Designed miniproteins, single chains. Designs and how they scored, part 88

Each design is a single chain, and the fold is of that chain. pLDDT is the mean over its residues in the fold that is shown.

## One batch from the design tools (miniprotein)

Design m3041
Fold by ESMFold2-Fast:
Structure m3041 (fold): chain A 83 residues (1-83)
Amino acid sequence: TRRRIDELLRRGRELVEKIPKEGKESGREFGREMGEGLYLAIRSGDEDALRELDKIGKEMITKDPVIGSEEVSRAYQEARERV
């Protein structure tokens, strides 16, 4: 689980840099990776992973408030429903 979360964190950071250039397509990918990471972190009780995911989400909202807010909100909702 942790290894998969670390991979999702790495991909999330990469997507934060790409979204302003690539738009909604990269935003959707970010939302999916964020949601999966949140679900795995919640299921495993990984508080450190939850903190890193929150940090990445806030960074995304800072770089692109519209796409970032939409995809982060969706990811949290989907992760919560899956738990």
Scores: mean pLDDT 76

Design m3042
Fold by ESMFold2-Fast:
Structure m3042 (fold): chain A 75 residues (1-75)
Amino acid sequence: MSKKVKEIANKLLEEMLKRDPSKLKEAGRAANLIYTALFYYLQDPEKAQELLDEAAKLTGEIGRKYAEEVRKLME
């Protein structure tokens, strides 16, 4: 799971870099939120979902796509 979540976070960063490099700071924060959700997944799944929703809000459509991929891995 951890390896797949890191791959998804890296894909988010890469896609944001290609589409809008000026949003790298927001993309980096969203990637960190996705990674942090992994630590909460087993202990507090509601908090994990909240972190994924925050990641999506920061990066819009791209963030929502990758946050949903991580959510599916956590089910």
Scores: mean pLDDT 77

Design m3043
Fold by ESMFold2-Fast:
Structure m3043 (fold): chain A 87 residues (1-87)
Amino acid sequence: SSVQEELDKILEEARKKVEEAVKKGDKKEAVRILIETGKKINEILKKNNASEELKAHATKGYMELVNWFVKEMNLSIEELVELAKEV
């Protein structure tokens, strides 16, 4: 669907931005990008009355990006939560 293509594009653009922040060692900027990306995805899903399948697809892509970031920066879940409070 066109909505799925839009969501996939948002996730791809977010990945590139997160990778650039990671290269700079800017953990707070990476978390800011992730939070704003999650908000955009949720807004698009809500606006389009997305199916459970489309919601699952978007959630999987988003969680794969979050998990990649956490692993790449060697963050604990506690550190991730603390960073999220600062942005």
Scores: mean pLDDT 87

Design m3044
Fold by ESMFold2-Fast:
Structure m3044 (fold): chain A 81 residues (1-81)
Amino acid sequence: SMFDRVERKVLALVMTDPEARALALALQPPVSASPEERIRAGLATFEALARLAVEKGLISEEEYEAAVRQAREEADRLIAE
């Protein structure tokens, strides 16, 4: 799926790019964070890394928009539970 493609590109970016790793570290929630705070932090990290992937030409703007929409829907579902 388009989301799976974006997720793979984001994972590859985090594994290979120091800028992506620094961004992911900066957006980590504190160890005391609630489950809801961790979900929100995860969404923010994914959105930021996916945007970096667009900037680096690894995914399209359309792929970014679709993946972020799916990630937001999943985050909202998890928080509502």
Scores: mean pLDDT 83

Design m3045
Fold by ESMFold2-Fast:
Structure m3045 (fold): chain A 62 residues (1-62)
Amino acid sequence: KIELSENQLKALAKILGISIEELKELIQELKTKEVTDDFLKELSKKYGISLDQLKALKLLLE
């Protein structure tokens, strides 16, 4: 299970264009639920992040 430092969270949040709090929420969603293409589309709409960025984040968390 990946542990991200505060500096890593800040860097990722800036890259994704979201707040650190939104990034923490997104990471919990990706870790606690089975990730389907439909679920990634809902997260993309909710957080304003591209599907490609969400897939990259999922790979980082694995």
Scores: mean pLDDT 76

Design m3046
Fold by ESMFold2-Fast:
Structure m3046 (fold): chain A 98 residues (1-98)
Amino acid sequence: MIEELKKLAEEAIELAEKILELEEQIKAGDTSKKEELEKLKEEAEKLEEEYLKKLKELAPDPSDPVAQELVLYTQKKIAELALKYGIELSEKSLEALK
């Protein structure tokens, strides 16, 4: 159960890291990476949709501690990546790092 959601979460985290890396390259002046960034954003949207669908199927109760733990884990990992790339985080994302 949780392993399927964890796999999707790990794929989302890896994709987020690649997106942040490409955004940093584009900021540095490498505009050739814009098309690749757009494709990765589309993949991220598809992964988010699949993750939410699986979460609802495997943990339909949003108060389920297991589902909440996995969401917090994913948010924490994405927040850690954003900090690594110097991106300002919301207060909520910073709390997830505690």
Scores: mean pLDDT 68

Design m3047
Fold by ESMFold2-Fast:
Structure m3047 (fold): chain A 66 residues (1-66)
Amino acid sequence: EAEELLDRFGKAAASRDLAGALEALGRLPKEHLPEAREILDTIRATLPPDAVLDELEAALERKEAE
């Protein structure tokens, strides 16, 4: 379910759980990638910079390019 995957992605990203966030992102249908982008952008705007967030940005860009 996309809602559950988006929630898991957001929580994992906010807690710096790279593996959990990548697992959730990998399972998301392509049609819901804009929602994942919005979640990541919100997290990056509110939390300090982090290497995990940079890796998630790169992973999201790769999946969007598929």
Scores: mean pLDDT 82

Design m3048
Fold by ESMFold2-Fast:
Structure m3048 (fold): chain A 82 residues (1-82)
Amino acid sequence: MSEEEKRRLAEEVTREIERLSGGKVKVLSVEVRDGKVIVTAEYEGVEVVVELPASKKPEEIAREVVKEAKRAVERQRAVAAA
């Protein structure tokens, strides 16, 4: 994958995450290496790192990142409630 393809994928993933979350999930970084997309995102003050195959569509990557960010917040709330 070229540097231009990596940049384009990172930009598309970032846009889709912002669109799907209504801007609530903030993308901190997107790296593409070794056939993987590594997304670092923040939601409600909780940071998550999600690694997914670069073969997935940007929309699929974005959906999984938003899901994991929400799951991390729920886990943090469960710990705080205990």
Scores: mean pLDDT 80

Design m3049
Fold by ESMFold2-Fast:
Structure m3049 (fold): chain A 77 residues (1-77)
Amino acid sequence: VEVTLKEVENVTTPEEAEMAQGMQRGAAEAVKNAEKYDVADLAAALEYALKGVKEKLPSDKAAIEAFEEYLELAKEL
C-alpha cells in the first residue's frame, strides 16, 4: 500500500503547521507498516489522533482531511 503525505494548508502559525505535519507523517508511516500491527488497534489509534487534531487544530482542514484518509486506509487493510 502506497501512502502519500498531504501538505498542510489553512494553518495560522508555523508552530501549528509543524505539529500537523509531524502527526501526518506518523500516521502515514503507521499505515505503511500496518502488517506489523493489528489493524483494529491502528484504526483506533488514528481515530484518537483525528479527534485530537480536530480539537487542537480545527482550522487546519488539510490536516483533518489527511488523518481521515489515513484512517480509511487503515480500516481497508
Scores: mean pLDDT 62

Design m3050
Fold by ESMFold2-Fast:
Structure m3050 (fold): chain A 86 residues (1-86)
Amino acid sequence: SPLLERLERALELLEEAIERETDPAIRAELETLRRIVEFLREALLAGEISEAEAQALLDELLDAAIHLLREAGMEELAARLEALRA
């Protein structure tokens, strides 16, 4: 799928996780990850990063988010993020 669609889907899933999370520490980590994905999307749109670099960074961010969501017990959202991996 197009990389931009994957970035936008990752942002949607992270926002859903933030809305469901009641632990302020986990919520802050999720908000940080969402911000990094947002910066990655902006850099890609501005042509400041290659698609290959953006893909590699997105995969690392997805790994971090999946780990955090599993730790938080959000297995369904973790599985939906896993499906975004190339």
Scores: mean pLDDT 85

Design m3051
Fold by ESMFold2-Fast:
Structure m3051 (fold): chain A 66 residues (1-66)
Amino acid sequence: MSSFKTATPEGEKEFGAEELERLIRRGVGGGDAVAALETALAQAKRSDLPHDRELARILEEILRRR
């Protein structure tokens, strides 16, 4: 169940987040994917780790586009 994805500069990192969203949508059926993304964003916003800060920005952008 657990897996990790390499946090890269910008392009690949953005692709990573979008790819994860697509996988969740396909597996969960849509609605639960939003809740999962919101939870991930909340956790990332609480973290001071560099990777989590960048991930929070990407997740915020994804949720804004929805």
Scores: mean pLDDT 59

Design m3052
Fold by ESMFold2-Fast:
Structure m3052 (fold): chain A 67 residues (1-67)
Amino acid sequence: MIVLYAGAEATEEDKKRAAEDGKKTAGEEPQDEVVLPDGDAALQAALRSGAEVVGGGGKGGAVAARL
């Protein structure tokens, strides 16, 4: 399953900051099932492909999307 991290939806600057911070931590510990290169960027790409958010991560949490 592909789990996408929903980055902060503040400003373009804040989104870049959140993605940078998240990527720094994820970069040290790569996982097989997690796909979040830039957090919100991965989520947006999945939604663009026609994926739908299922379950939901609430607010600013991890979000599960189905393709």
Scores: mean pLDDT 48

Design m3053
Fold by ESMFold2-Fast:
Structure m3053 (fold): chain A 96 residues (1-96)
Amino acid sequence: DKEKLEKAKEQLQKNLAEIQAMRDKAAEAQKVLPEEAGNVLDQLELAEKSLEAALKDKSVIVSAAETAEKIVADLQKEIDKLTAATEKAKAEREAA
């Protein structure tokens, strides 16, 4: 179904844009917590490459779109944790 493929592509493109925004946040955190931020950036890069590959593969694109929402939600939780850890580290450095 052409319409299902088109909607799956739009969903994956939206999810890729969300991952790119998360990468910007992780890059800012890297200035404070380079190792922890590096681990999150690696996860974001793997997810981005996976979704980009799915966009090019007609056989998996619909299934990838269904799982992409979970991947983005899990990555958002990692970004939220990284942001909290970064703010704590900044406060501790200013107190020292």
Scores: mean pLDDT 83

Design m3054
Fold by ESMFold2-Fast:
Structure m3054 (fold): chain A 63 residues (1-63)
Amino acid sequence: NVTELIAEAEQKLVTETDPAKRTLIGAHIQELKAYLAGGVTDTPEEAQAKVQKSVAMLKDLLS
């Protein structure tokens, strides 16, 4: 669930001390939130690829 993944990532940001990791987590949260809001201007294929990549990267970062 993308919404739950965003919530978990935001919770992680509260305690994350690595500036580079914070930046990456924040960027992927922003991409996923933009997708959920329907604000992305990419083609459907590009939007789907970005979502899949952000989901995979966030799951890895939260591991």
Scores: mean pLDDT 76

Design m3055
Fold by ESMFold2-Fast:
Structure m3055 (fold): chain A 64 residues (1-64)
Amino acid sequence: TEEAEKQALALLAEMAARLSDEEFAALVQRINAAVKAALAAQDLSDEQKAQLTLELLREEMARA
């Protein structure tokens, strides 16, 4: 949880530095939508939400 949150925040900071404001806003919207969809399909703990967010951020970093 705490480790996944720290890693997610570090990746978000790196993405914010690399992306335009518009691109970063789109990224945040996509991640929020994916987390919301996962929560609607299943009950996720805070740890699982943090882990999902981290995995989504890692995918974006690999793509960019």
Scores: mean pLDDT 74

Design m3056
Fold by ESMFold2-Fast:
Structure m3056 (fold): chain A 80 residues (1-80)
Amino acid sequence: APELLAQADELARRAAELSHKGDEYAKNGDFEKASKLYREAAQVYKEAADLYEQAGHTDRAEAYRNGAKILEEKAKELEK
């Protein structure tokens, strides 16, 4: 459905922006803000993945779920 794809694309874009902000905070040594942003980005990627799956885009959904997992792992690394 066009509505589901549009919403999924918007969420994926927002998650990418949050992830990029997380990278900037990590480079500046602000690991607490970076880990929070990575966890927020991961959650938004999972929401996008669910919408892509509902729209029949299973491969894309799995890619974004994998992206979310990577961001959760990055957050855990900074929380050490």
Scores: mean pLDDT 88

Design m3057
Fold by ESMFold2-Fast:
Structure m3057 (fold): chain A 71 residues (1-71)
Amino acid sequence: SAADRMREAMNRVLNAPSVQEALDILLEEAARARAAGDDRLTRALFLEAKQLAEENNDTESLERIRAWEAA
């Protein structure tokens, strides 16, 4: 389920050795969800990625994520 995929992605994020690897996990999972046509899961994963980038003042990653979300 989408909830199970989200929970698994967030568990991987929690155990990521760096913020950059956590962002990469969220964006890879968002890309997979988008390819599968799961719009709700895609939006949720992009929201988590944007929040993580904002919390870490990573304006470059935030801009990149917003551009990818808009595509």
Scores: mean pLDDT 84

Design m3058
Fold by ESMFold2-Fast:
Structure m3058 (fold): chain A 82 residues (1-82)
Amino acid sequence: SDIEEAIKALEEALRLLEEGDVEGAIEVLRKAYKRVKHPVARSALKEALEALEEAKRNGDVEGAKRALRQSIEGLKKAKEEE
């Protein structure tokens, strides 16, 4: 499932971000974004990726963590809704 793949990628990216690996987190999300076609999964990955790229540029790591957690929660709810 594209939604399940996106959730796994976001959880891995969040783990990498907690370890201080912003570039690794970006790479994980870029790879997932190229593979998924589902609009909801794709939108969540794109928003998280943009937050990570901003964190790399501006140092807003806390904002990126919040964005990733929000995307994970949103995708889990979307998966439950059909």
Scores: mean pLDDT 84

Design m3059
Fold by ESMFold2-Fast:
Structure m3059 (fold): chain A 119 residues (1-119)
Amino acid sequence: MKTKEEIKAEIDRLKEVAIESLRNLLRTLGFDEETIDIAVEAAEKSLGKLAEYIKEKVDNNQPITDEEIEELVKKVREDTYKLLLEKGISPRVARFVANEVARIAKDILEKVKKLQEEN
């Protein structure tokens, strides 16, 4: 069985890998480095807040539910979109990035839920 420390370390690892993947995706799609940096900073803020919330649930032995996953994914999408608009990113680009960050959030949440079920 994985310890709480191992689960929390895995959350940080998943977040780091996902941020790197986002940077590589946006570069492959031809976004400029300024836009990529703004998108990555917004993702780091949204996913960082999510990671801290999940770690608190792990520490309190609280399971992640499917209903909670849907709510948290929606929140990450909305928070990321707002952060990007505040930085002058166009609504079309902000929506694309927010949807990708929301997909990352869902993947992290589903993997953590599975790790909790294996304990």
Scores: mean pLDDT 87

Design m3060
Fold by ESMFold2-Fast:
Structure m3060 (fold): chain A 68 residues (1-68)
Amino acid sequence: SEEARRLLLEADEAALAGDYETARRYAEKLREMGYDEVAEHVLRMIEALEAGDIAAAVEHFRRAQAAL
């Protein structure tokens, strides 16, 4: 879905900017659309960024893209 791809990119941009609340809202919307696996990886990406683990965050973003 083009909308799911857009939401994933917006979640990534928000999370990288430190806006974890907005990033979580995009993850919730992805889950509402039936992209549960994508949403789970977005949430793990946010957790990694909050912990300062950029490498783990990048890996979870890649897994989210692969699940689209």
Scores: mean pLDDT 87

Design m3061
Fold by ESMFold2-Fast:
Structure m3061 (fold): chain A 95 residues (1-95)
Amino acid sequence: SKEDLVEVNKLVSELLDGVEDYVNGKITFDEFKKKVEEIAERVSTLPESQQLYLLGRVYYQLDGMVIKLGGKDAKKAAKAQELRDYIVDVLSKVL
């Protein structure tokens, strides 16, 4: 539904903000892990179709972030890629 899509967009935005904050040194890895765990609990309450859609959206948006970082700092791009893979792994386990 449109209401579920609004929630998906919010959760995707929160995950992207967490990745950006960690990559830029604004939060620790432990703080990042806590954010991902809290978001994963919220994802688990969504319908299955919205969970799969969210997972696809997260991958797409984080892949775009990795590409943007790769043009400026390959080390940060690699770090963001590892975080993308971590988020996908954690979210896949709550689906």
Scores: mean pLDDT 82

Design m3062
Fold by ESMFold2-Fast:
Structure m3062 (fold): chain A 63 residues (1-63)
Amino acid sequence: SYEDETLELLKDVLLVYAQQLGLSQSEIDSLLSITDLSELQKRLDELNSQLRKRRQELQALLD
């Protein structure tokens, strides 16, 4: 279904974010167990926020 395809796409994006943040396999497994689109979107927003913060901190160090 479209919902299943959307869930899988969001999980793929989440895996990329989790890998860039260096999350443990246990944390990644926990995230992959999410089946609710709303919860998955919330977790994606949290990971994206953490990545943006790290990017800003690194940019400030390089300036």
Scores: mean pLDDT 80

Design m3063
Fold by ESMFold2-Fast:
Structure m3063 (fold): chain A 60 residues (1-60)
Amino acid sequence: ASPEEIQSQEKAFNLLKEVNKLNLSRVDANRRILDQGKALNLSQETINKVIVLYNQLRGE
């Protein structure tokens, strides 16, 4: 993967970890991921993947 792709994946992973630590409701967490993901200039596809992964972690 290119350095830019690696950097985007690291940003996505860090965003997931940060939001997970906040213990937000699913709705609030998804909103935070969308807003912060856009601020980090992540693609919509990457943002959607983070949302899915977050919901899986908290959806048990």
Scores: mean pLDDT 79

Design m3064
Fold by ESMFold2-Fast:
Structure m3064 (fold): chain A 68 residues (1-68)
Amino acid sequence: MTLVEEVARRLAEGEAVDEEELREAMIEFQTLFGLEPDGVLTPQLLRNMLRVSGYPVSLAEAEALLAR
């Protein structure tokens, strides 16, 4: 979970995250939780990743993060 936690922290602190880094973190999160590791980003999945990492956000905040 190190990459997922690091990416979640950086996003929560308003730091820039590369799209490839975000995709890799999502694939890791999907794999760890038994989901299809397709790297498809949804606001709901990003919100869940952030919440599990200790950074609870709203759906609207997750949508805004994906719109970077």
Scores: mean pLDDT 75

Design m3065
Fold by ESMFold2-Fast:
Structure m3065 (fold): chain A 68 residues (1-68)
Amino acid sequence: SDKLKEEAKKLAEQAKQALKQGNLQQARDLIAQLAKIAVQAKKAGDTKLAEEIFKTVSELASQWAELE
């Protein structure tokens, strides 16, 4: 759980950086990886962590869509 939380935080930070730099392909790939971590958290029974990560994914995906 803690390891998934740390990994999600790093991926979210990297995705935000990619969006700020206009690297839309890298941002898309990082957002997809973050979504996979959310699925893993849900499978592990950490519903709260999964919901938090999915919310971050939605926010980042919305930012990505505005830039295309």
Scores: mean pLDDT 85

Design m3066
Fold by ESMFold2-Fast:
Structure m3066 (fold): chain A 75 residues (1-75)
Amino acid sequence: PKVTITGTSPVPLPEGTPVDVTIYKDGKKVASAQVQTDAQGSYSVPFTLDPGDYEAVATWTDSSGPHTKVTKVTV
C-alpha cells in the first residue's frame, strides 16, 4: 500500500528546508527520500510499503544544529 509520512519541525523552519526521511523495518533501512518543508514548517513524503510496523526517521539542520524526529508507522 501507499503511505504518506508527515511531520512538523519542533522549531519554526523556513519553507524549502531539506528533510531526509528514512524508513526502517525491524531495525533495517528499507526506504529513504529527501523532501522540503512547506510554509508551515511541515513535510510530507509518500512511500510504497508492505503491511507491517515501521519507524520513520526524519533529519534536518537549522541554525541551532542537526535535529531528528522519529515516528512509528503502522501499515
Scores: mean pLDDT 77

Design m3067
Fold by ESMFold2-Fast:
Structure m3067 (fold): chain A 93 residues (1-93)
Amino acid sequence: KVEKIGELLRQLQQTTDVEEALKIAGEILELLGKPVNSEKELLKKLAELGKEYDVDESLIEKIEELSKKKEPLTMDDMRLILVTLQEIYTKLI
């Protein structure tokens, strides 16, 4: 489980496609017990997990702000998601 999350984080770091990045992030969240059915649900559950794992409050606030965005997510937004997931991962190992 933890090893698979590490592998997926590496894949997320290497991708340059937003749709691929969202798929990988969703798989990580499912492994953390938070299955997601939409981009908005992914951001909501990521923020909830960040709070559970005592991730930096400024990162959680930025993820919550992304969930209010009307525009499509960018690769910069995906990098923010990656950093948040990496912080959660460091609390697991």
Scores: mean pLDDT 81

Design m3068
Fold by ESMFold2-Fast:
Structure m3068 (fold): chain A 113 residues (1-113)
Amino acid sequence: SAFREELARLFRELLERLKELIAAKDYDGLRAAVGAFEERVTALVRRAGLSPEEAATVLALVGLIREGIEAFIAGDYETALELLRRAAELARRAGWEEVARIIEELAEIIEEA
């Protein structure tokens, strides 16, 4: 679907930006990037005409990503990886396999940081 493709694109753009910012240890940049991503995903959810269940799932994913990045910034890598694992599982259960793979790639980047 057009929604699924756009959602995966937003996650891929976030991943590329977070990869640069994690390497630079730019924590203010990480928060700003996640905030911009949350705004763009919220706008997509509003216009996509999703079911309430699909909309709730997307917002839960965004929340898990935000919490995971905040845990990473705090130096709590165990919590960061657990939150990203939960996000990937949630995306996979929703049938958003490409989104799940992108989140798993983010977890690998954090493990190597």
Scores: mean pLDDT 89

Design m3069
Fold by ESMFold2-Fast:
Structure m3069 (fold): chain A 82 residues (1-82)
Amino acid sequence: VSEELLKQSLEYIKKGDYSKGASLATSASLIEIANGNVDRALEISKTVLEESTKVKGKELLERAKSYGFDDVAEFIQKILEE
């Protein structure tokens, strides 16, 4: 159940629906915590945070470029390369 929720979470994040993605990831993590698997819950949270940061960073990069905020675009680009 938690694996399917994580998969759906990542799909929503890739589509730009961070709210649904975060909600599904939270549900997956809570299920693992309830089962006594705290390490897996932390792994799910870390994976979702990394993917959300990467996807949202790309969106912010495109917006910064479109507005002509070159300094901001360069800063976001460096974060995405790490």
Scores: mean pLDDT 74

Design m3070
Fold by ESMFold2-Fast:
Structure m3070 (fold): chain A 63 residues (1-63)
Amino acid sequence: ALDTVKAQARTNSEAMIAHYGADAAPVTARAVEAAEAQYKETGDASKWIEAGNAAARETALAS
């Protein structure tokens, strides 16, 4: 389950990286960390997907 969460967060961050032209490494790392934290707290896919996407977007915009 956790490995699936991390893999999904990485895949979702790829679209964000492409859209904003951001550095991949920091965006992916932040997305995975945020998704993992929400997964451990709630187990809710809608929550950990949104957390990963939000972290990816925030990091990409800061690039």
Scores: mean pLDDT 79

Design m3071
Fold by ESMFold2-Fast:
Structure m3071 (fold): chain A 64 residues (1-64)
Amino acid sequence: SRRQIVTDTFVVIQEVLVQAVNQNDQSVYQQGIDLGKQAVDNAHGDISTIRDILNQSRRLLQQI
């Protein structure tokens, strides 16, 4: 559902931001903020766009 994918997206972005702070990684932190902004802008938009943001957030989390 839209609610589930939006919720999952913000949960992953929060984890990215927490890990970036813990590792003092300013670049990953900024990327996480940018993905969060995109998630807010697209929360009521196209499901495929939200899914792409979720996938980008998951890939970013795997890099840290």
Scores: mean pLDDT 86

Design m3072
Fold by ESMFold2-Fast:
Structure m3072 (fold): chain A 74 residues (1-74)
Amino acid sequence: HMRIPVGTEDPELEERLRALAERAGIEPVPEPLPVAAVQALLVHAEANPDMTAEELVTVVRVIRRAPESRAAAR
C-alpha cells in the first residue's frame, strides 16, 4: 500500500513521474510535489533502474525532508 505524489506544476515532469509510478507498481496520488523534488526523484530513479517501490517512496521522503530554509523558488 505504497503511494507516490504525482501532482507537479510541470506537465512533462508529471507525465514522467506517473510513468515511473506505473512502471514500479506504485499507487499515484494527486498530492502536490515541488518541481525540484520531482527532478531529484527522476534523477535517482533513472540512475537506479532496479529501484523498488519501497525505495522510490523512501527517496521521496528523503527529498521532502531535505532542509529548505523556507527559501522561495523563482
Scores: mean pLDDT 70

Design m3073
Fold by ESMFold2-Fast:
Structure m3073 (fold): chain A 69 residues (1-69)
Amino acid sequence: MEATIRYIRRVTDRAVELLKYRGADEVAEELQKKSDEIIEKLRRGEITPQEALDELFKAIEEAVEKANK
């Protein structure tokens, strides 16, 4: 669990930094919020580590699409 949470935070931080560098600050904030919600669900046992990673990558893909408009 802890290793998965650390991985999610690392990936999120990197994606958020890249989005902010591109000027997509609002999208970066939305991605950060979604990542935090995923971590809380994982901590509560509502989702598995695999489901958490799937939700994270989907959120990143959605953020990239929004940033490209």
Scores: mean pLDDT 83

Design m3074
Fold by ESMFold2-Fast:
Structure m3074 (fold): chain A 74 residues (1-74)
Amino acid sequence: MLKEYLEKMNKMMERGESLEEAAERLVEELKKEGRYDLAEKIKERAEVIKYTAEKLREIGEEIDRELERRRAAR
């Protein structure tokens, strides 16, 4: 399942690999196994996860600014 491979990438990232490094490593493993279709899907999903992670960082920064604003207003 695609979800299982994404979970494997998450474990690689927990070991200190970036999302890009984990995705590239998994894609190479899938290519060695002849699973080119899954390798392409992992690439696509890694792009979505990267975009989502960037969006979450933006939201986190906005929340931090709002919290600082509220603290400064007191």
Scores: mean pLDDT 71

Design m3075
Fold by ESMFold2-Fast:
Structure m3075 (fold): chain A 64 residues (1-64)
Amino acid sequence: GKIILSEEEKELIEEIKKKYPHLTEASAYALALASYDESVKDEEELMKIIEEITEAEKLVEEKK
């Protein structure tokens, strides 16, 4: 279904893309949702995990 993003979530995605321009929109969106859910206190750690996942996906695509 369609997910409506708040202005705060959009701002977070924009900041993530500024800091990590190689992140996919899906990864940035997932980070924004997780941060908003307050489930993760260490946002920096979550960002690092998402970045590593994105890098792994990029390597798979480059092999094609």
Scores: mean pLDDT 61

Design m3076
Fold by ESMFold2-Fast:
Structure m3076 (fold): chain A 97 residues (1-97)
Amino acid sequence: ATPEERERIDLEVEAAIVQIGAIVTLNALDKSPVKTKKSEEAKKYAEQAIDLANQAVTAAREGKLDEARTLLSQARELYNKAIELYNEFEKEVEKKK
């Protein structure tokens, strides 16, 4: 395989990992009986991360590796924000017990 083919595959795999993680987070938020501002913000960031990760996969498949790298970076940042807000949400729910 060429170095370019390896980078394309690596970008597709990393984008798929972000997408799966964001979907799992979104499902956990949807199943929660409690809704707060933080849970709604976490859901919004997770949805945006899924969209950008899908765009990164498309860009990588089209050979647009620079665009794929930028989109993956943005997807990862939004996914990290979703996880941070989800963790804060869980801690706030526990404090009310």
Scores: mean pLDDT 84

